# Ledger of designs, part 28: designed miniproteins, single chains, continued (4)

Each design is a single chain, and the fold is of that chain. pLDDT is the mean over its residues in the fold that is shown.

## One batch from the design tools (miniprotein)

Design m12943
Fold by ESMFold2-Fast:
Structure m12943 (fold): chain A 99 residues (1-99)
Amino acid sequence: REKRLRRLEEYARGAVESAEAAVEGRKRSEYIAQLNLMSASTDLLLGARVASPESAEKLREQAERLNELGARGASVEELEEALEEVRRVTEEVVRRERE
């Protein structure tokens, strides 16, 4: 339990940090944003592997959304909205796994 929870918390933090970097990077380059969204998506998918099945589905849905946003060169506003959603979902998932 504790080792899985710690790994989940690490992946959740990595996903948020990469999504934040994608928002900032988008102001300079779509390419920088896309790379950071791929990093965030990877962390979400790794988190899904150590989360419960219900939480894993939510993390995978966020990963798919980030990949789609990166592929179409989404705006800063869309990336900021996606960042807030990633924060909300990862916080809820970590909270539930602590219970």
Scores: mean pLDDT 88

Design m12944
Fold by ESMFold2-Fast:
Structure m12944 (fold): chain A 89 residues (1-89)
Amino acid sequence: MSPIEELFAEAVELALELAERLGAEDPRAVELALEIARVRGEYLAGRLSEEEAKERLIELLDRLIEIAERHGDEEGARRLEELKRQLEE
C-alpha cells in the first residue's frame, strides 16, 4: 500500500475502536469512520489528489480527537494525534 493508504486504514481502525468504546453515548464516532472510508474511496477512485485526501483526513482526525477528549479517552486522543502528526510530515 502507499503510505497514505496505510494512514487511512489506521484512521478507520482508530475511529471504529472509539465508536466501539463509546457506543450509543456518541454516534458521531461511527459517522466519522464512514466519512473517512468515503474520503479513502474518493482518493482510490482518483477524484481526490493525495494532498486533498490528507487535508480531508486531518479535518476528520481533529473531530475524532475532540470526541475522544470530550469522553475522557486520553489514550484514544493520543493515538489519533500521533496519526495526525504523521500526515503533517
Scores: mean pLDDT 83

Design m12945
Fold by ESMFold2-Fast:
Structure m12945 (fold): chain A 68 residues (1-68)
Amino acid sequence: MVIDIEVVPGSKLGEAAVEHLKRIAEALGVDVEVRKVPTSDPSRALRIYVDGEEVDEEELMEKLLAAS
């Protein structure tokens, strides 16, 4: 599973979000590749994509649980 996260370069919140997601996936036993997508627009920050499709938090958790 490939997960892309839009991150403002240098953002501590973006780095924390990436690490948090990796820990959740590891706890569920899901093999994920987490990639940072740089964005200059703060309003787009922390948008998440699973295999190229934009997802909300509920959809992300459902996909992770289904893959566990």
Scores: mean pLDDT 81

Design m12946
Fold by ESMFold2-Fast:
Structure m12946 (fold): chain A 64 residues (1-64)
Amino acid sequence: MPSESEINEALTRMAISIAKLIKNPTQQDVDTLQRLADIFRSKGDLKSAEKLDKVRDEIEKKIA
């Protein structure tokens, strides 16, 4: 069966792809990515959390 790490990596890739398709990002989108990253950190998946943090920072810059 796929490992939790493989599932988390797939979910992270999907979240990043969706985030990059957002034409007019809002603070709600940033908050959602932050919460998802925090969930992965709480599960010990620091690698996926770091990838989500980077995408959140890129999206946040577009709002400013």
Scores: mean pLDDT 76

Design m12947
Fold by ESMFold2-Fast:
Structure m12947 (fold): chain A 86 residues (1-86)
Amino acid sequence: MSNLEKAREYLDKGDYEKAADYLEQAVKEQPLSPIESTALMMLAIALIVEGKEAEAYRILSAVARNWGDEERAAQYEAKADAVKAA
């Protein structure tokens, strides 16, 4: 099973932390489709509203890396780390 398939499985289970871990691995192996990227961005917004900001920023970091925006990916990763440290 691919890392992207594992990420989808954990998203279905509501385990957003594990889903984010597998998404970070998946974007290194294969590019996400535009539909998958959009769905993940919508999920990240929902997670922020629910107060799960660290998981949301990790998902946004993975999506940014998929688009080749390593600067924005690093910014989101730093925000996730800052939220976890607070």
Scores: mean pLDDT 76

Design m12948
Fold by ESMFold2-Fast:
Structure m12948 (fold): chain A 77 residues (1-77)
Amino acid sequence: MPRSVRGTVANSKDAKAGERATIRLDEPVPDAVGSAVRVLDADGNIVAGGVVTSPDTVEVVAAKPLKAGQEVTVEYG
């Protein structure tokens, strides 16, 4: 069963499609470090994919434009 955690785009500027972005997680997921993730917007659309790089940090490549401070859902596992 996939797990999910909420996060926020931590970039100082908006990311365009194809650019890298950092997502800060609302709660730590230490067991998920190194796991591939899908990132969903508030409407449930996939907007980025990447990897959990630390318990509270996800590094992604944007599939759609991401706004700085945008709230997202991260699915892992």
Scores: mean pLDDT 84

Design m12949
Fold by ESMFold2-Fast:
Structure m12949 (fold): chain A 55 residues (1-55)
Amino acid sequence: SAAAERARRDAEGARETGRLLGAEELGQKYFDEAEAAAKRGDAESASRASTRAGG
């Protein structure tokens, strides 16, 4: 879905931000969670995971 695609794109950005801030491992963890949630079609869960990775 468009929401899942957007969540996946947001997760990529969050992972990159985490890497730049020195939180690469935490960013990767939340990226993986967001990607898994997006594959399930759970865009809301994916969005929450990516926000925690980047913020």
Scores: mean pLDDT 67

Design m12950
Fold by ESMFold2-Fast:
Structure m12950 (fold): chain A 76 residues (1-76)
Amino acid sequence: SKLTEEQRRRILSRLLIYWGLYYFGKISKEQFLDEVVTTLRKVGASDAIIDQIRAAFDKKNDAETHIAIVEVIENN
């Protein structure tokens, strides 16, 4: 199922905070992924969306990971 505009805004807002924490070395990439997945589960995102986010984290450099995560959220 598709994410609502409210769900996307909530996810993107949380993502921005955790990107900042990761970028300044306050959390690990694994902790960042765990926080994003937790936010997705709280808003009721499907397992398919969560799997796409996990794939984005596993295969991309930091800039490409950021772009891929935003694209998954915006397109779902």
Scores: mean pLDDT 76

Design m12951
Fold by ESMFold2-Fast:
Structure m12951 (fold): chain A 89 residues (1-89)
Amino acid sequence: GKETALYGAYLGGYGAGGARSGNGSPSVVTASSILGSGAMVDAHLIGGVPFEEAGEAFNKGYKEGLKAKLSAEEGLKLAVRGVELAVAG
């Protein structure tokens, strides 16, 4: 439902932020940013979440991800999971 899609947007942001803070390769950081923002868009278009709410969830996740002690690879995995949850909602 909407809650699962909204969590997907959050997790997409969290993964994108975590990958950026994890000092990974530029390709991993770029992929996580594309996938994370994709989770936000999919939460809106497929999950039925209002765009503002999806954006707020993504931004909250991103800020928290920047503070997380994640590797860039772990951030990428979480961004992928965010997409999966966004489309499953």
Scores: mean pLDDT 85

Design m12952
Fold by ESMFold2-Fast:
Structure m12952 (fold): chain A 68 residues (1-68)
Amino acid sequence: LRIEIKVVPGSKLGEAAVEHLREIVKSLGVEAEVVKVPTDDPSKELEIFVNGKPVNEEELMEILLEAA
């Protein structure tokens, strides 16, 4: 499973979000790669994609719980 999260380079919020997502994935025992994707558009920060498809937070949690 490939999870991509958009982060503005050097953003402390974006870096914290990536680490938090990695902790959630690890705690659930899900086999997933969490990939930080750089963006120069702050409005796109924290956008999440699973296997190339955009997902919201609820959809992400459903996918992670089903993969656990």
Scores: mean pLDDT 82

Design m12953
Fold by ESMFold2-Fast:
Structure m12953 (fold): chain A 65 residues (1-65)
Amino acid sequence: MELDAFEFFRAVVRERGVRLEDLVPELEKIKDAEDWKRLGARYGVEVLEVRETEDGSYLLRVRFP
């Protein structure tokens, strides 16, 4: 599925039962595609692709196993 950064966090909270307060500090650490892949791996989500949009946001293609 393709998600923006905000949709990704909502999906992790919903699908994995993670608390938002645990995810918010991780947002501050996101600088590049590798940070997104690392965050996904921590919560059992495969981040297949990361694209930066022209407005400085991110689009992620992810798989929930």
Scores: mean pLDDT 74

Design m12954
Fold by ESMFold2-Fast:
Structure m12954 (fold): chain A 71 residues (1-71)
Amino acid sequence: SRARAAEQLLAQAEYYEKLAAESSGEKKELYQQIADLARQMAEVVASGAPDMPQRLAELEKQLQALQEQLA
């Protein structure tokens, strides 16, 4: 369900927020940005708006770019 998907994204956001709190420098900033994106994705999923698939695709693209910087 959309509610469960949103909950999983919020849990992911909390996980990365915790990693950010335990990190420093560039890694801290990257984890904070990933957490923020996960929270935004959760809101989009919970909304069920007609533009949800396109908005999620854009956010997923941003997430992928941050993940590449984290490697």
Scores: mean pLDDT 84

Design m12955
Fold by ESMFold2-Fast:
Structure m12955 (fold): chain A 71 residues (1-71)
Amino acid sequence: MDREVAIRNLEAAIESLKQGNVAAALKGLEEAKRHAPELDEELDEAARLIRQGNLEEAIEKLKRILEKLKE
């Protein structure tokens, strides 16, 4: 249950970043952290990239995190 919620929030965050909606993306990451606390450090790094305006790097990092969750 929690893992599926984390996946959904990360997918939503990636789509928000593609649209340039940083606020929605950061909200999605916070919700994902709540449901997958083992990813806290990786999601904090993604949030840092988003805050720095490195949206393409943040998207790539989030895609790699999704791959780990979907194993």
Scores: mean pLDDT 82

Design m12956
Fold by ESMFold2-Fast:
Parts: structure tokens; C-alpha cells; sequence
Structure m12956 (fold): chain A 99 residues (1-99)
């Protein structure tokens, strides 16, 4: 249930980010990506490999392309987010998960 605990923590972080739209968007992409990783039995290392293949112009399957795109959107949204607010939300979510 480690994957389930991570997903629950991300959902809590999304709720804590309700007043920060860029940060909330980043967590929503991360939740969608993580749900697909669980469903398909894939890892973050697989997603990194697919992102490298995409950068080299190598063909990807529809599923590989979708997950690579979600990772790119997550990175873009996270870059626009307030770093102090991101850190505070992560710390608060982690503290709540230890209750």
C-alpha cells in the first residue's frame, strides 16, 4: 500500500493548494500520472526513458506518449508555482499523513 499512501498524500496536497491555482494544477497532473503508473505497472524511470525517446524523435506508443506529456505538463505547472507555497504544502501534507 505504499503507492496508495503516496496517492493519498498527493490528493491531500491538492486540497491544501486550493487557493494556489498553478500549484493545484501541478498536483492534479501528478495525481493523474501516478494513477496511470499504478494501473499500468510502470515506474518513473520508464517515464524518463519515454521522455528521452520523445526528445530524440523516436516513436512512442499512445500510452507512453500520454504519460510523457503528463510529466511535461507537471514540470511546466510546477515551474510556474510559488516555491515557498509548494514546500509548505508538501510539509503540511507529510505531517497530516503521519497522524
Amino acid sequence: STKEKILKGLELARELAADHPELKEAFEYQIELYKLLIELGKTLADVEEWREKKRRGEPLSEEEERMAELAERLEEAARRADAEKLEAVIEEAAAAMHK
Scores: mean pLDDT 79

Design m12957
Fold by ESMFold2-Fast:
Structure m12957 (fold): chain A 89 residues (1-89)
Amino acid sequence: AAAAEAREAALEAALRAQDERLKKLSEKIAEILAEKGAEAAQAYREEVLTAAERAAFAAGERVRANPDLSEEELEALRRRVKEAAAAEA
């Protein structure tokens, strides 16, 4: 019982660390966009993000830009992220 709870806590911590990493990358990309323009921001995305991370980042930006996305639209974004992750495997 205790071992299962510890494993769940460790997985949750790892997921939070991944979310913090993506959040920090998002903030850095926004900073570059504001200071150096769209071309520099795009170059940074291509250099430091994997295809799966770029898909996840784009999906997150779309959700933030339009919080009223339908369930079908959200499912399409999730599918795109999964396809990008599968292509890297």
Scores: mean pLDDT 64

Design m12958
Fold by ESMFold2-Fast:
Structure m12958 (fold): chain A 94 residues (1-94)
Amino acid sequence: SMSFEELEARVLGRFREALAAYKAGRISEDQLRELAVHELLEAAELGASVEQLRRLRDRLVAEMRAEGLPEAFVEALDRGLEQAIARHEERLRA
């Protein structure tokens, strides 16, 4: 029922709110990564295709780099998002 543009705006908006909480010291790096994975999987529940989830992963990783977060953190996020998409894709095949 949501367009991809609406899904992307929702995911990025919620991620930016989580990033603001992280910068304020209210949540940890682990919690920020968990929230990013959660929002990606929520987009899947709202009808995002596997291709759209991969595009959302690219956008989240780009936002992290743009915000100047450490590369080790960005790599951990990217791996977490990749694993979440792979597990979702396997569930669709089953």
Scores: mean pLDDT 85

Design m12959
Fold by ESMFold2-Fast:
Structure m12959 (fold): chain A 73 residues (1-73)
Amino acid sequence: SMEDRKEAEELLKQAEEFLKKIRDETKNPDVIKAGEELVEALRKAIEEGMPLSEVRKLAQEGFDKLLELLEKE
């Protein structure tokens, strides 16, 4: 549905905004790379018309990984 695509696009925008914040706050290349990979994965999922449930799962997994990396490094 169009609403599902809008929600997916909002998740992409959130990931892009978070990546921008990461680049401003940290010099850790692993964290930056993980953020870039999340943005790219979400963009590709939207382009391929993946269901919102899968886009949400990708976002959740990506954000969880970013938080783990920020805690570890």
Scores: mean pLDDT 82

Design m12960
Fold by ESMFold2-Fast:
Structure m12960 (fold): chain A 65 residues (1-65)
Amino acid sequence: MKVLALGGGLTPEQAEASARLAVEVAGADAGIPVAFSSSEEGRAIYEELKATSDAEVLGVAAPPQ
């Protein structure tokens, strides 16, 4: 399955949806690089992935200023 390289510029809900889709489709063990905005939703997904997978999940905190 396709795995997106997420480079930022995402809204919190886009980051959440992308993280959910990537884990569901490819599996957490695939080492999916997922970028999150600094938001409650993105942070919650990041924490969930970190807790349920031994793969490295990347958090990017670069919201538009």
Scores: mean pLDDT 49

Design m12961
Fold by ESMFold2-Fast:
Structure m12961 (fold): chain A 120 residues (1-120)
Amino acid sequence: SKEEILKLVDEAKKILDELEKVYNSIRQYLTEEEKQKVDFLLTLLRHALDALRKAIESGDVERAIKVAEEFIKLTEKIRDELMKILEKSNVPKEARDKFLSLVDKIIEIGRKILELLKKM
């Protein structure tokens, strides 16, 4: 149902908020240029999640499927860029792994949203 899919978007939003909390602990290890890049990537992710919510709320299932596919691809690219930045820095492995695992959870939720939209 549309309500079940919107609950998954809310779950992704909560994970994104947790990702920002973990990022606050990681910021100290990053250069100003790296911070700007991470801030930009997290802002893109937030905007993409907002766009996905709006597409689902619109009731246009075909549009929502397309936006969900774009969301997954964008989040995977963001994950790859974040990994490169964090590996290049002196961020402790446990903090890097925790941060990236939260991005991976958002990707997994995106895939679940896409599967449910295709069944509508």
Scores: mean pLDDT 90

Design m12962
Fold by ESMFold2-Fast:
Structure m12962 (fold): chain A 89 residues (1-89)
Amino acid sequence: SADPSEEEIIEHILELAKEEGELELTEKALEALRNKDWETFEELAAKLSSRIQQALLNLHLLRGGPEDPLLRAVERTYGEEAREILAEK
């Protein structure tokens, strides 16, 4: 389908965060991601639910960001499955 805008993807992530009760934490993670503050992003993302982590990873890859900071964050939660989340085809 058509490539959604970055704003639309962010809005979707925020909707998921509201459902999970993690809106404030997710907004902080998105802010860190926008500012390329990878250390803060890794710490915050590791505390989020799997659904939100996956959505954030997909957003970062769409923006052409490096995998390394996100791989570390996801590996803390998913272990070996983190590779599949980041290796989207």
Scores: mean pLDDT 67

Design m12963
Fold by ESMFold2-Fast:
Structure m12963 (fold): chain A 92 residues (1-92)
Amino acid sequence: MRVRVTAYKDGKLVSEEEFEAPTPEEAVQLAIEAALKYLNEGADEVEIELEFPTRQQAQEAAKALVESFEKLGYFDKAEVEGTRARIVAKKK
């Protein structure tokens, strides 16, 4: 599964990383860890894009990420398009 994490501060790109995970659970975990790392380092917005073999896996991953970021107070928006899940986390 492919994961891309892009971090912004004041609307400017400050970091971008892409990695692969062997399972959907690992993809979600690595995405959360990367997003929190960038938010803690001073980014005010992080965009996470995940690509899965199936639409169901994308929807389940999106749900897990939404629940995690809502609990942390960072959730902004989520979108699922086919096999891709896109989540945005923002500092309030």
Scores: mean pLDDT 85

Design m12964
Fold by ESMFold2-Fast:
Structure m12964 (fold): chain A 72 residues (1-72)
Amino acid sequence: SGLLEKLREAIEKGDVERAIQLVKEIAETALTAKKMGDDEAKEELVNGLKRLKESAPPEVQEVIDEAIKELE
């Protein structure tokens, strides 16, 4: 599975450090998609981050919010 599935697993395990690193990798992937004009791939990653934020701890939620702000 992709980066979003790895992020889900890290959140479920309570691995905050790994979850933050995966959010950054997802954000970089989404930014690359945006620069290449692949709005569908960018949208899928942003929506995935929004869904996973609901079950994430506060420190991971903050990093997700910053990533979404930079992509929108």
Scores: mean pLDDT 85

Design m12965
Fold by ESMFold2-Fast:
Structure m12965 (fold): chain A 90 residues (1-90)
Amino acid sequence: MPSAQELVDKAMELLDQLSKEVQDLFVEEYEKFSDEVYKKEPEMSKEVQYKLAEFALRAAEKALELEKQGASLEEIRKALEEIREEALKK
């Protein structure tokens, strides 16, 4: 399995390819996700670190895919919100 750090490193590489506006959307959704995760599990476990890293990579990949397809900022925001909701269910 990839480490949490490897997932974060890949996410950062993808984020560097995004426009500033999409990077700002990613940061907003990541902060919302991390807040909800810490609210449910305040102890900083390896599992929590991995969940945050996995979300970051998935969100960055989806944001880049949609931006390359010419999706609107609203469409990208909705897709990231759906990814956050799915990740919070597990």
Scores: mean pLDDT 81

Design m12966
Fold by ESMFold2-Fast:
Parts: structure tokens; C-alpha cells; sequence
Structure m12966 (fold): chain A 87 residues (1-87)
């Protein structure tokens, strides 16, 4: 059924978008790297416009990569991170 397929894809997209929003907010709170923050914002905007699960997953992977990069760079500057293991 087309409806069942659409519901599954919609649920996956909602989960992916939720995780991306969480990572974006975390990066904005804990990172000082304006370039990485800007790139993540651009990717989050693309993600909101995406209806394809595979494309959304690729965007989420890139957001995750940039979030980890921002955190690693800020560790060098002595930025305080939340007590959450992201690695």
C-alpha cells in the first residue's frame, strides 16, 4: 500500500530531522566556529526541504561530522562540553 510506505518514510524523515535539530542546537551552544555553524545551518535547511530518506540520511551524516569537528576544535580552546559521549 502506498499509504504504508509513505507513513514509514515520513516517520524516518521526522526522526532524522529531530536528530539534526538536536545536533545543530548543541553545536550552536558549544561551538565558537562560525564557519562550521553556518555550514550546519545550510545543511539543516536542505534537510527540511528533503522528502527522500536516503538524501536526508546523507545530510544527517554530514551534520554529525561537522558537529564532531566543531566540538574537537573547541576542546583545543578549553570549551566546556555537556556530560554526553558523542564519540
Amino acid sequence: MEKEKEEKEKAKLEIIKGVADFLTNMTQLYSTDKEIIQKIEELTKKLKETTDVEEAEKILEEISRLTLEAIRKDDEKGVKLPPIKLL
Scores: mean pLDDT 72

Design m12967
Fold by ESMFold2-Fast:
Structure m12967 (fold): chain A 57 residues (1-57)
Amino acid sequence: MTDAEIEAYGRELEAAGAGAGGGATLRGHLRQMKADGASDEELRAWAERAIASARAG
């Protein structure tokens, strides 16, 4: 997963109602998961679930 894709997920979470802090937290978490060896598929699945949860609330 590219840095641009991580930034895009953060912005999407912000747009879903989590605000700038929520977006920043997601970006940091995705970068940490990537550093810990998570696959691109795991990173995308985690981000998509976080965004869906924010939209549902």
Scores: mean pLDDT 85

Design m12968
Fold by ESMFold2-Fast:
Structure m12968 (fold): chain A 63 residues (1-63)
Amino acid sequence: SVAERVRAAVAALLERLSVRQVVAYLETEIENIREIVEETGDPRYAEELEALERELARLRAEL
């Protein structure tokens, strides 16, 4: 899934970048997916967005 791929990228980036930089990456990915949901109305991406927004909240707690 898109959320699984993005979460894998987040895990890899956390090995070499700061949490702040990874948060910026994840915010951009979430914005891109939100645009797809707004344009298509595809409910599959709504579930993906919820998963990624929870991951973003987790990372922001580290700041």
Scores: mean pLDDT 80

Design m12969
Fold by ESMFold2-Fast:
Structure m12969 (fold): chain A 60 residues (1-60)
Amino acid sequence: MEISDEAIVAAGRELGLSAEQTAAITAGHRRGLSQREIAERAGVSVGTVRALLRRAAELD
């Protein structure tokens, strides 16, 4: 499902992630990377990526 970049940024702020971590998650999601690959690149757990994308989907 398509989630907007704005929703990902908002969810990242809510979870206390840095601007760089949020940007890495946004870029990875736009490229169609798996949650595991996004987590590795952003330096967070897969659970954090799942929580962020779920929250972003609720905000979108």
Scores: mean pLDDT 81

Design m12970
Fold by ESMFold2-Fast:
Structure m12970 (fold): chain A 83 residues (1-83)
Amino acid sequence: SSELEKTKALFRSMAILVEVEYLLKKTTDPAVKEQIQKILEEIKKLHDEMMRKVRANAPVEEVMKILKEMEKLYDEAKKLFES
């Protein structure tokens, strides 16, 4: 169901937040840390937007679009950490 898909998207968005905060905590390079902090702030904004859209009963496609953007930012944070 679309409600189950939205719920799974919210749980995934929370997992992404936790993972990026963990990468930030483990980062020792100040320049990389600053870049990951910036990415984390963008992910937080997207998470807030996702929560607003779910509360407004927006189409599942809109929620999944936000999740896709969060996944892309998470991939960017992982690449920075691995550098």
Scores: mean pLDDT 90

Design m12971
Fold by ESMFold2-Fast:
Structure m12971 (fold): chain A 90 residues (1-90)
Amino acid sequence: MSREELDNEVKLALVDMYAAIGLNLARQGKGEEAVEAFRKALEIAKSLTDPELRKEAAQRIVEAAKQAMEINPDYKEEFEKVRKEAEELL
């Protein structure tokens, strides 16, 4: 495994982590912090150089953002922006 391959795999794991954190924060009513977690996941996903891993990361963020929109409707517009930006990576 090359350094670039390792970096991409670590970044994908970080995307999963931030998406999970975002969902958990949304369930706790912490919508602003949830949006911040999803924004961090998005920035990491955009930095992935492997197109297949970038698509996987984007799909995970889309799914998490959709769930967050239902869990915390007060921040629905902000989660929708995250979802749309992630869909642009597909």
Scores: mean pLDDT 85

Design m12972
Fold by ESMFold2-Fast:
Structure m12972 (fold): chain A 74 residues (1-74)
Amino acid sequence: SKDDIIAQMQALKDRVLATLRSLGSPQDVIDATAAGYDSIIAAMGTLSEDELRAVLDQLQAVNDADLARAKARS
């Protein structure tokens, strides 16, 4: 259902924020990331289930790529 996909997006947000905290990211970066996810989640209520799935899949892919780049810089 749409609610299940939105719940998966909330879980992704929680995982991303936990990762940023564990890496010692600045509070403004954590706050901006949280606000970005909240804006996306708010917009998701107007989308179809297929569109919601596509958005979730894209954000997971972007997050995985960003984490890989961050690790490569260390």
Scores: mean pLDDT 78

Design m12973
Fold by ESMFold2-Fast:
Structure m12973 (fold): chain A 100 residues (1-100)
Amino acid sequence: SKATELGKKAVENAEIALEEAEELLRRAREKGAEGVDPLRLTGVAISAIGAKIGGEIALKKGEEEGDEEAIELGKKAVELGEKAVEAAMEAGRILEKEEG
């Protein structure tokens, strides 16, 4: 179904956003400000928020259509997107502590 296709795409986008956010956080922890470009942090944070919203849209469409597979994919995309947002926020906090 179209809802399932949207759910699969939402999961793909969320997995990419999480991988990028976790890599950024890893670099922030290892190298501090030297490991993180502030513009890249902004881009990663926007992508993470977008992935979460995309997952919420896919979940809602799955619920409206009664598509259990789309519902499960939407839930997974939201969970991965939330983890990506948390990782990006933590990377931002590490940068702020070095500037203070």
Scores: mean pLDDT 83

Design m12974
Fold by ESMFold2-Fast:
Structure m12974 (fold): chain A 60 residues (1-60)
Amino acid sequence: VELTGRAVDALSAALTAAQAPHPDGRLDEAVQRELVRLGADLEVDGRADAATLEALAALD
C-alpha cells in the first residue's frame, strides 16, 4: 500500500499523540479515524481495542 506524505504525517502525529497522556480518549479516536482513512475496517469508539491494535500492526 502506498501512503501519501500527508497520510504518513497524519498517522505519525496521531501515533505520537496516542503515546501522550490523554484524559478523554480523543487521541484514540484520532488514531482510529486515520486507520479508517487508510482503509482499515474498524469502529471509531475511542478505545484502544484489539481491532485498533491489529490495524496498527498491519501497517508494518
Scores: mean pLDDT 61

Design m12975
Fold by ESMFold2-Fast:
Structure m12975 (fold): chain A 90 residues (1-90)
Amino acid sequence: MTSVELAVEANGGEVREALEEARRAMEEAMEALREARTPQAVAAAAGGVLAAMGAAFEALHSKLSDEEKAEIARQGARAAREAARRAREL
């Protein structure tokens, strides 16, 4: 479970867990980018990396609630994992 109580003074545990999920998804997209054999696969994987980075940046720098920030980070993670899967199919 997310250690929300331990992260009350550190931007919330839920946001940190969601950002860690986005980081892992970005690593998956970066790995797909390194394994890419076609320009289409490169574009798909790079798009996933950029989506995860953009979501993490927005989550960290927006004035949104911790719950909204966590949701943005999770959406970025989902986009990156989908892009990595798509890149491996190309």
Scores: mean pLDDT 76

Design m12976
Fold by ESMFold2-Fast:
Structure m12976 (fold): chain A 69 residues (1-69)
Amino acid sequence: MLEEIKKLAEEAIELGKKHGVPQDLIDALKEAIEKEDIEKIAEYVLQISTLLNRMDLAERFGKLYKEYE
């Protein structure tokens, strides 16, 4: 479960880098992944998904997060 969450967060980082999401958000998400702070990973994935208009990423993450709890 945690590895699946990390993988999806890393997908969000790659898309963010490709489409010019602010570096501060990418760095914050990377730090959240390293610290395994699932709540912060969820927050930053949602922010990146919103900026990219990729709500499918936020939905996929929300499903994994809900199953993890």
Scores: mean pLDDT 79

Design m12977
Fold by ESMFold2-Fast:
Structure m12977 (fold): chain A 92 residues (1-92)
Amino acid sequence: KLEEALKKFIEAVKKKDLEEFLKSAREVIELLEKDPSNVPLVIKALREAAKLLKNEEIKKKVLEYVEEIEKDPSKAVELTRKIVGLIGEEIA
């Protein structure tokens, strides 16, 4: 279930499909809230999404938040929401 949501999330970033991006991002965040053991898979997907970003300042901020999650996984939901906002700004 999470792997499917993460695949849709990455594909939405590639296609710049804002609707599918926001839908898949909501599902990823819900699954992350239910099971913190999902943090490593979400980190991997967020790093892959960052590679697809053309705006260097947005990319830098996304990677900084990913590093904060790696240091403190308890912030994963909060920081993933911020990352989703940043990626959404580039796609919109």
Scores: mean pLDDT 85

Design m12978
Fold by ESMFold2-Fast:
Structure m12978 (fold): chain A 68 residues (1-68)
Amino acid sequence: MSEEELLAGIEALLQSLVEAAATQSARRRAAMMAATRTFIDREAGHLSPAAQARARALLDAAEAQVRA
């Protein structure tokens, strides 16, 4: 799988997570985002520096939406 395909998959997954998190309590949303961040941090370590930066930017944007 290309890094481009992986990043597109991460973006789609994070969008779905934001939509699902909108129906949850603030505590549960925080827990969901913490688990997702841990997973992305672990996986991003194997990507190029540019792809790591993009993955973290996507995660930060999703986390901001979940907190809103």
Scores: mean pLDDT 75

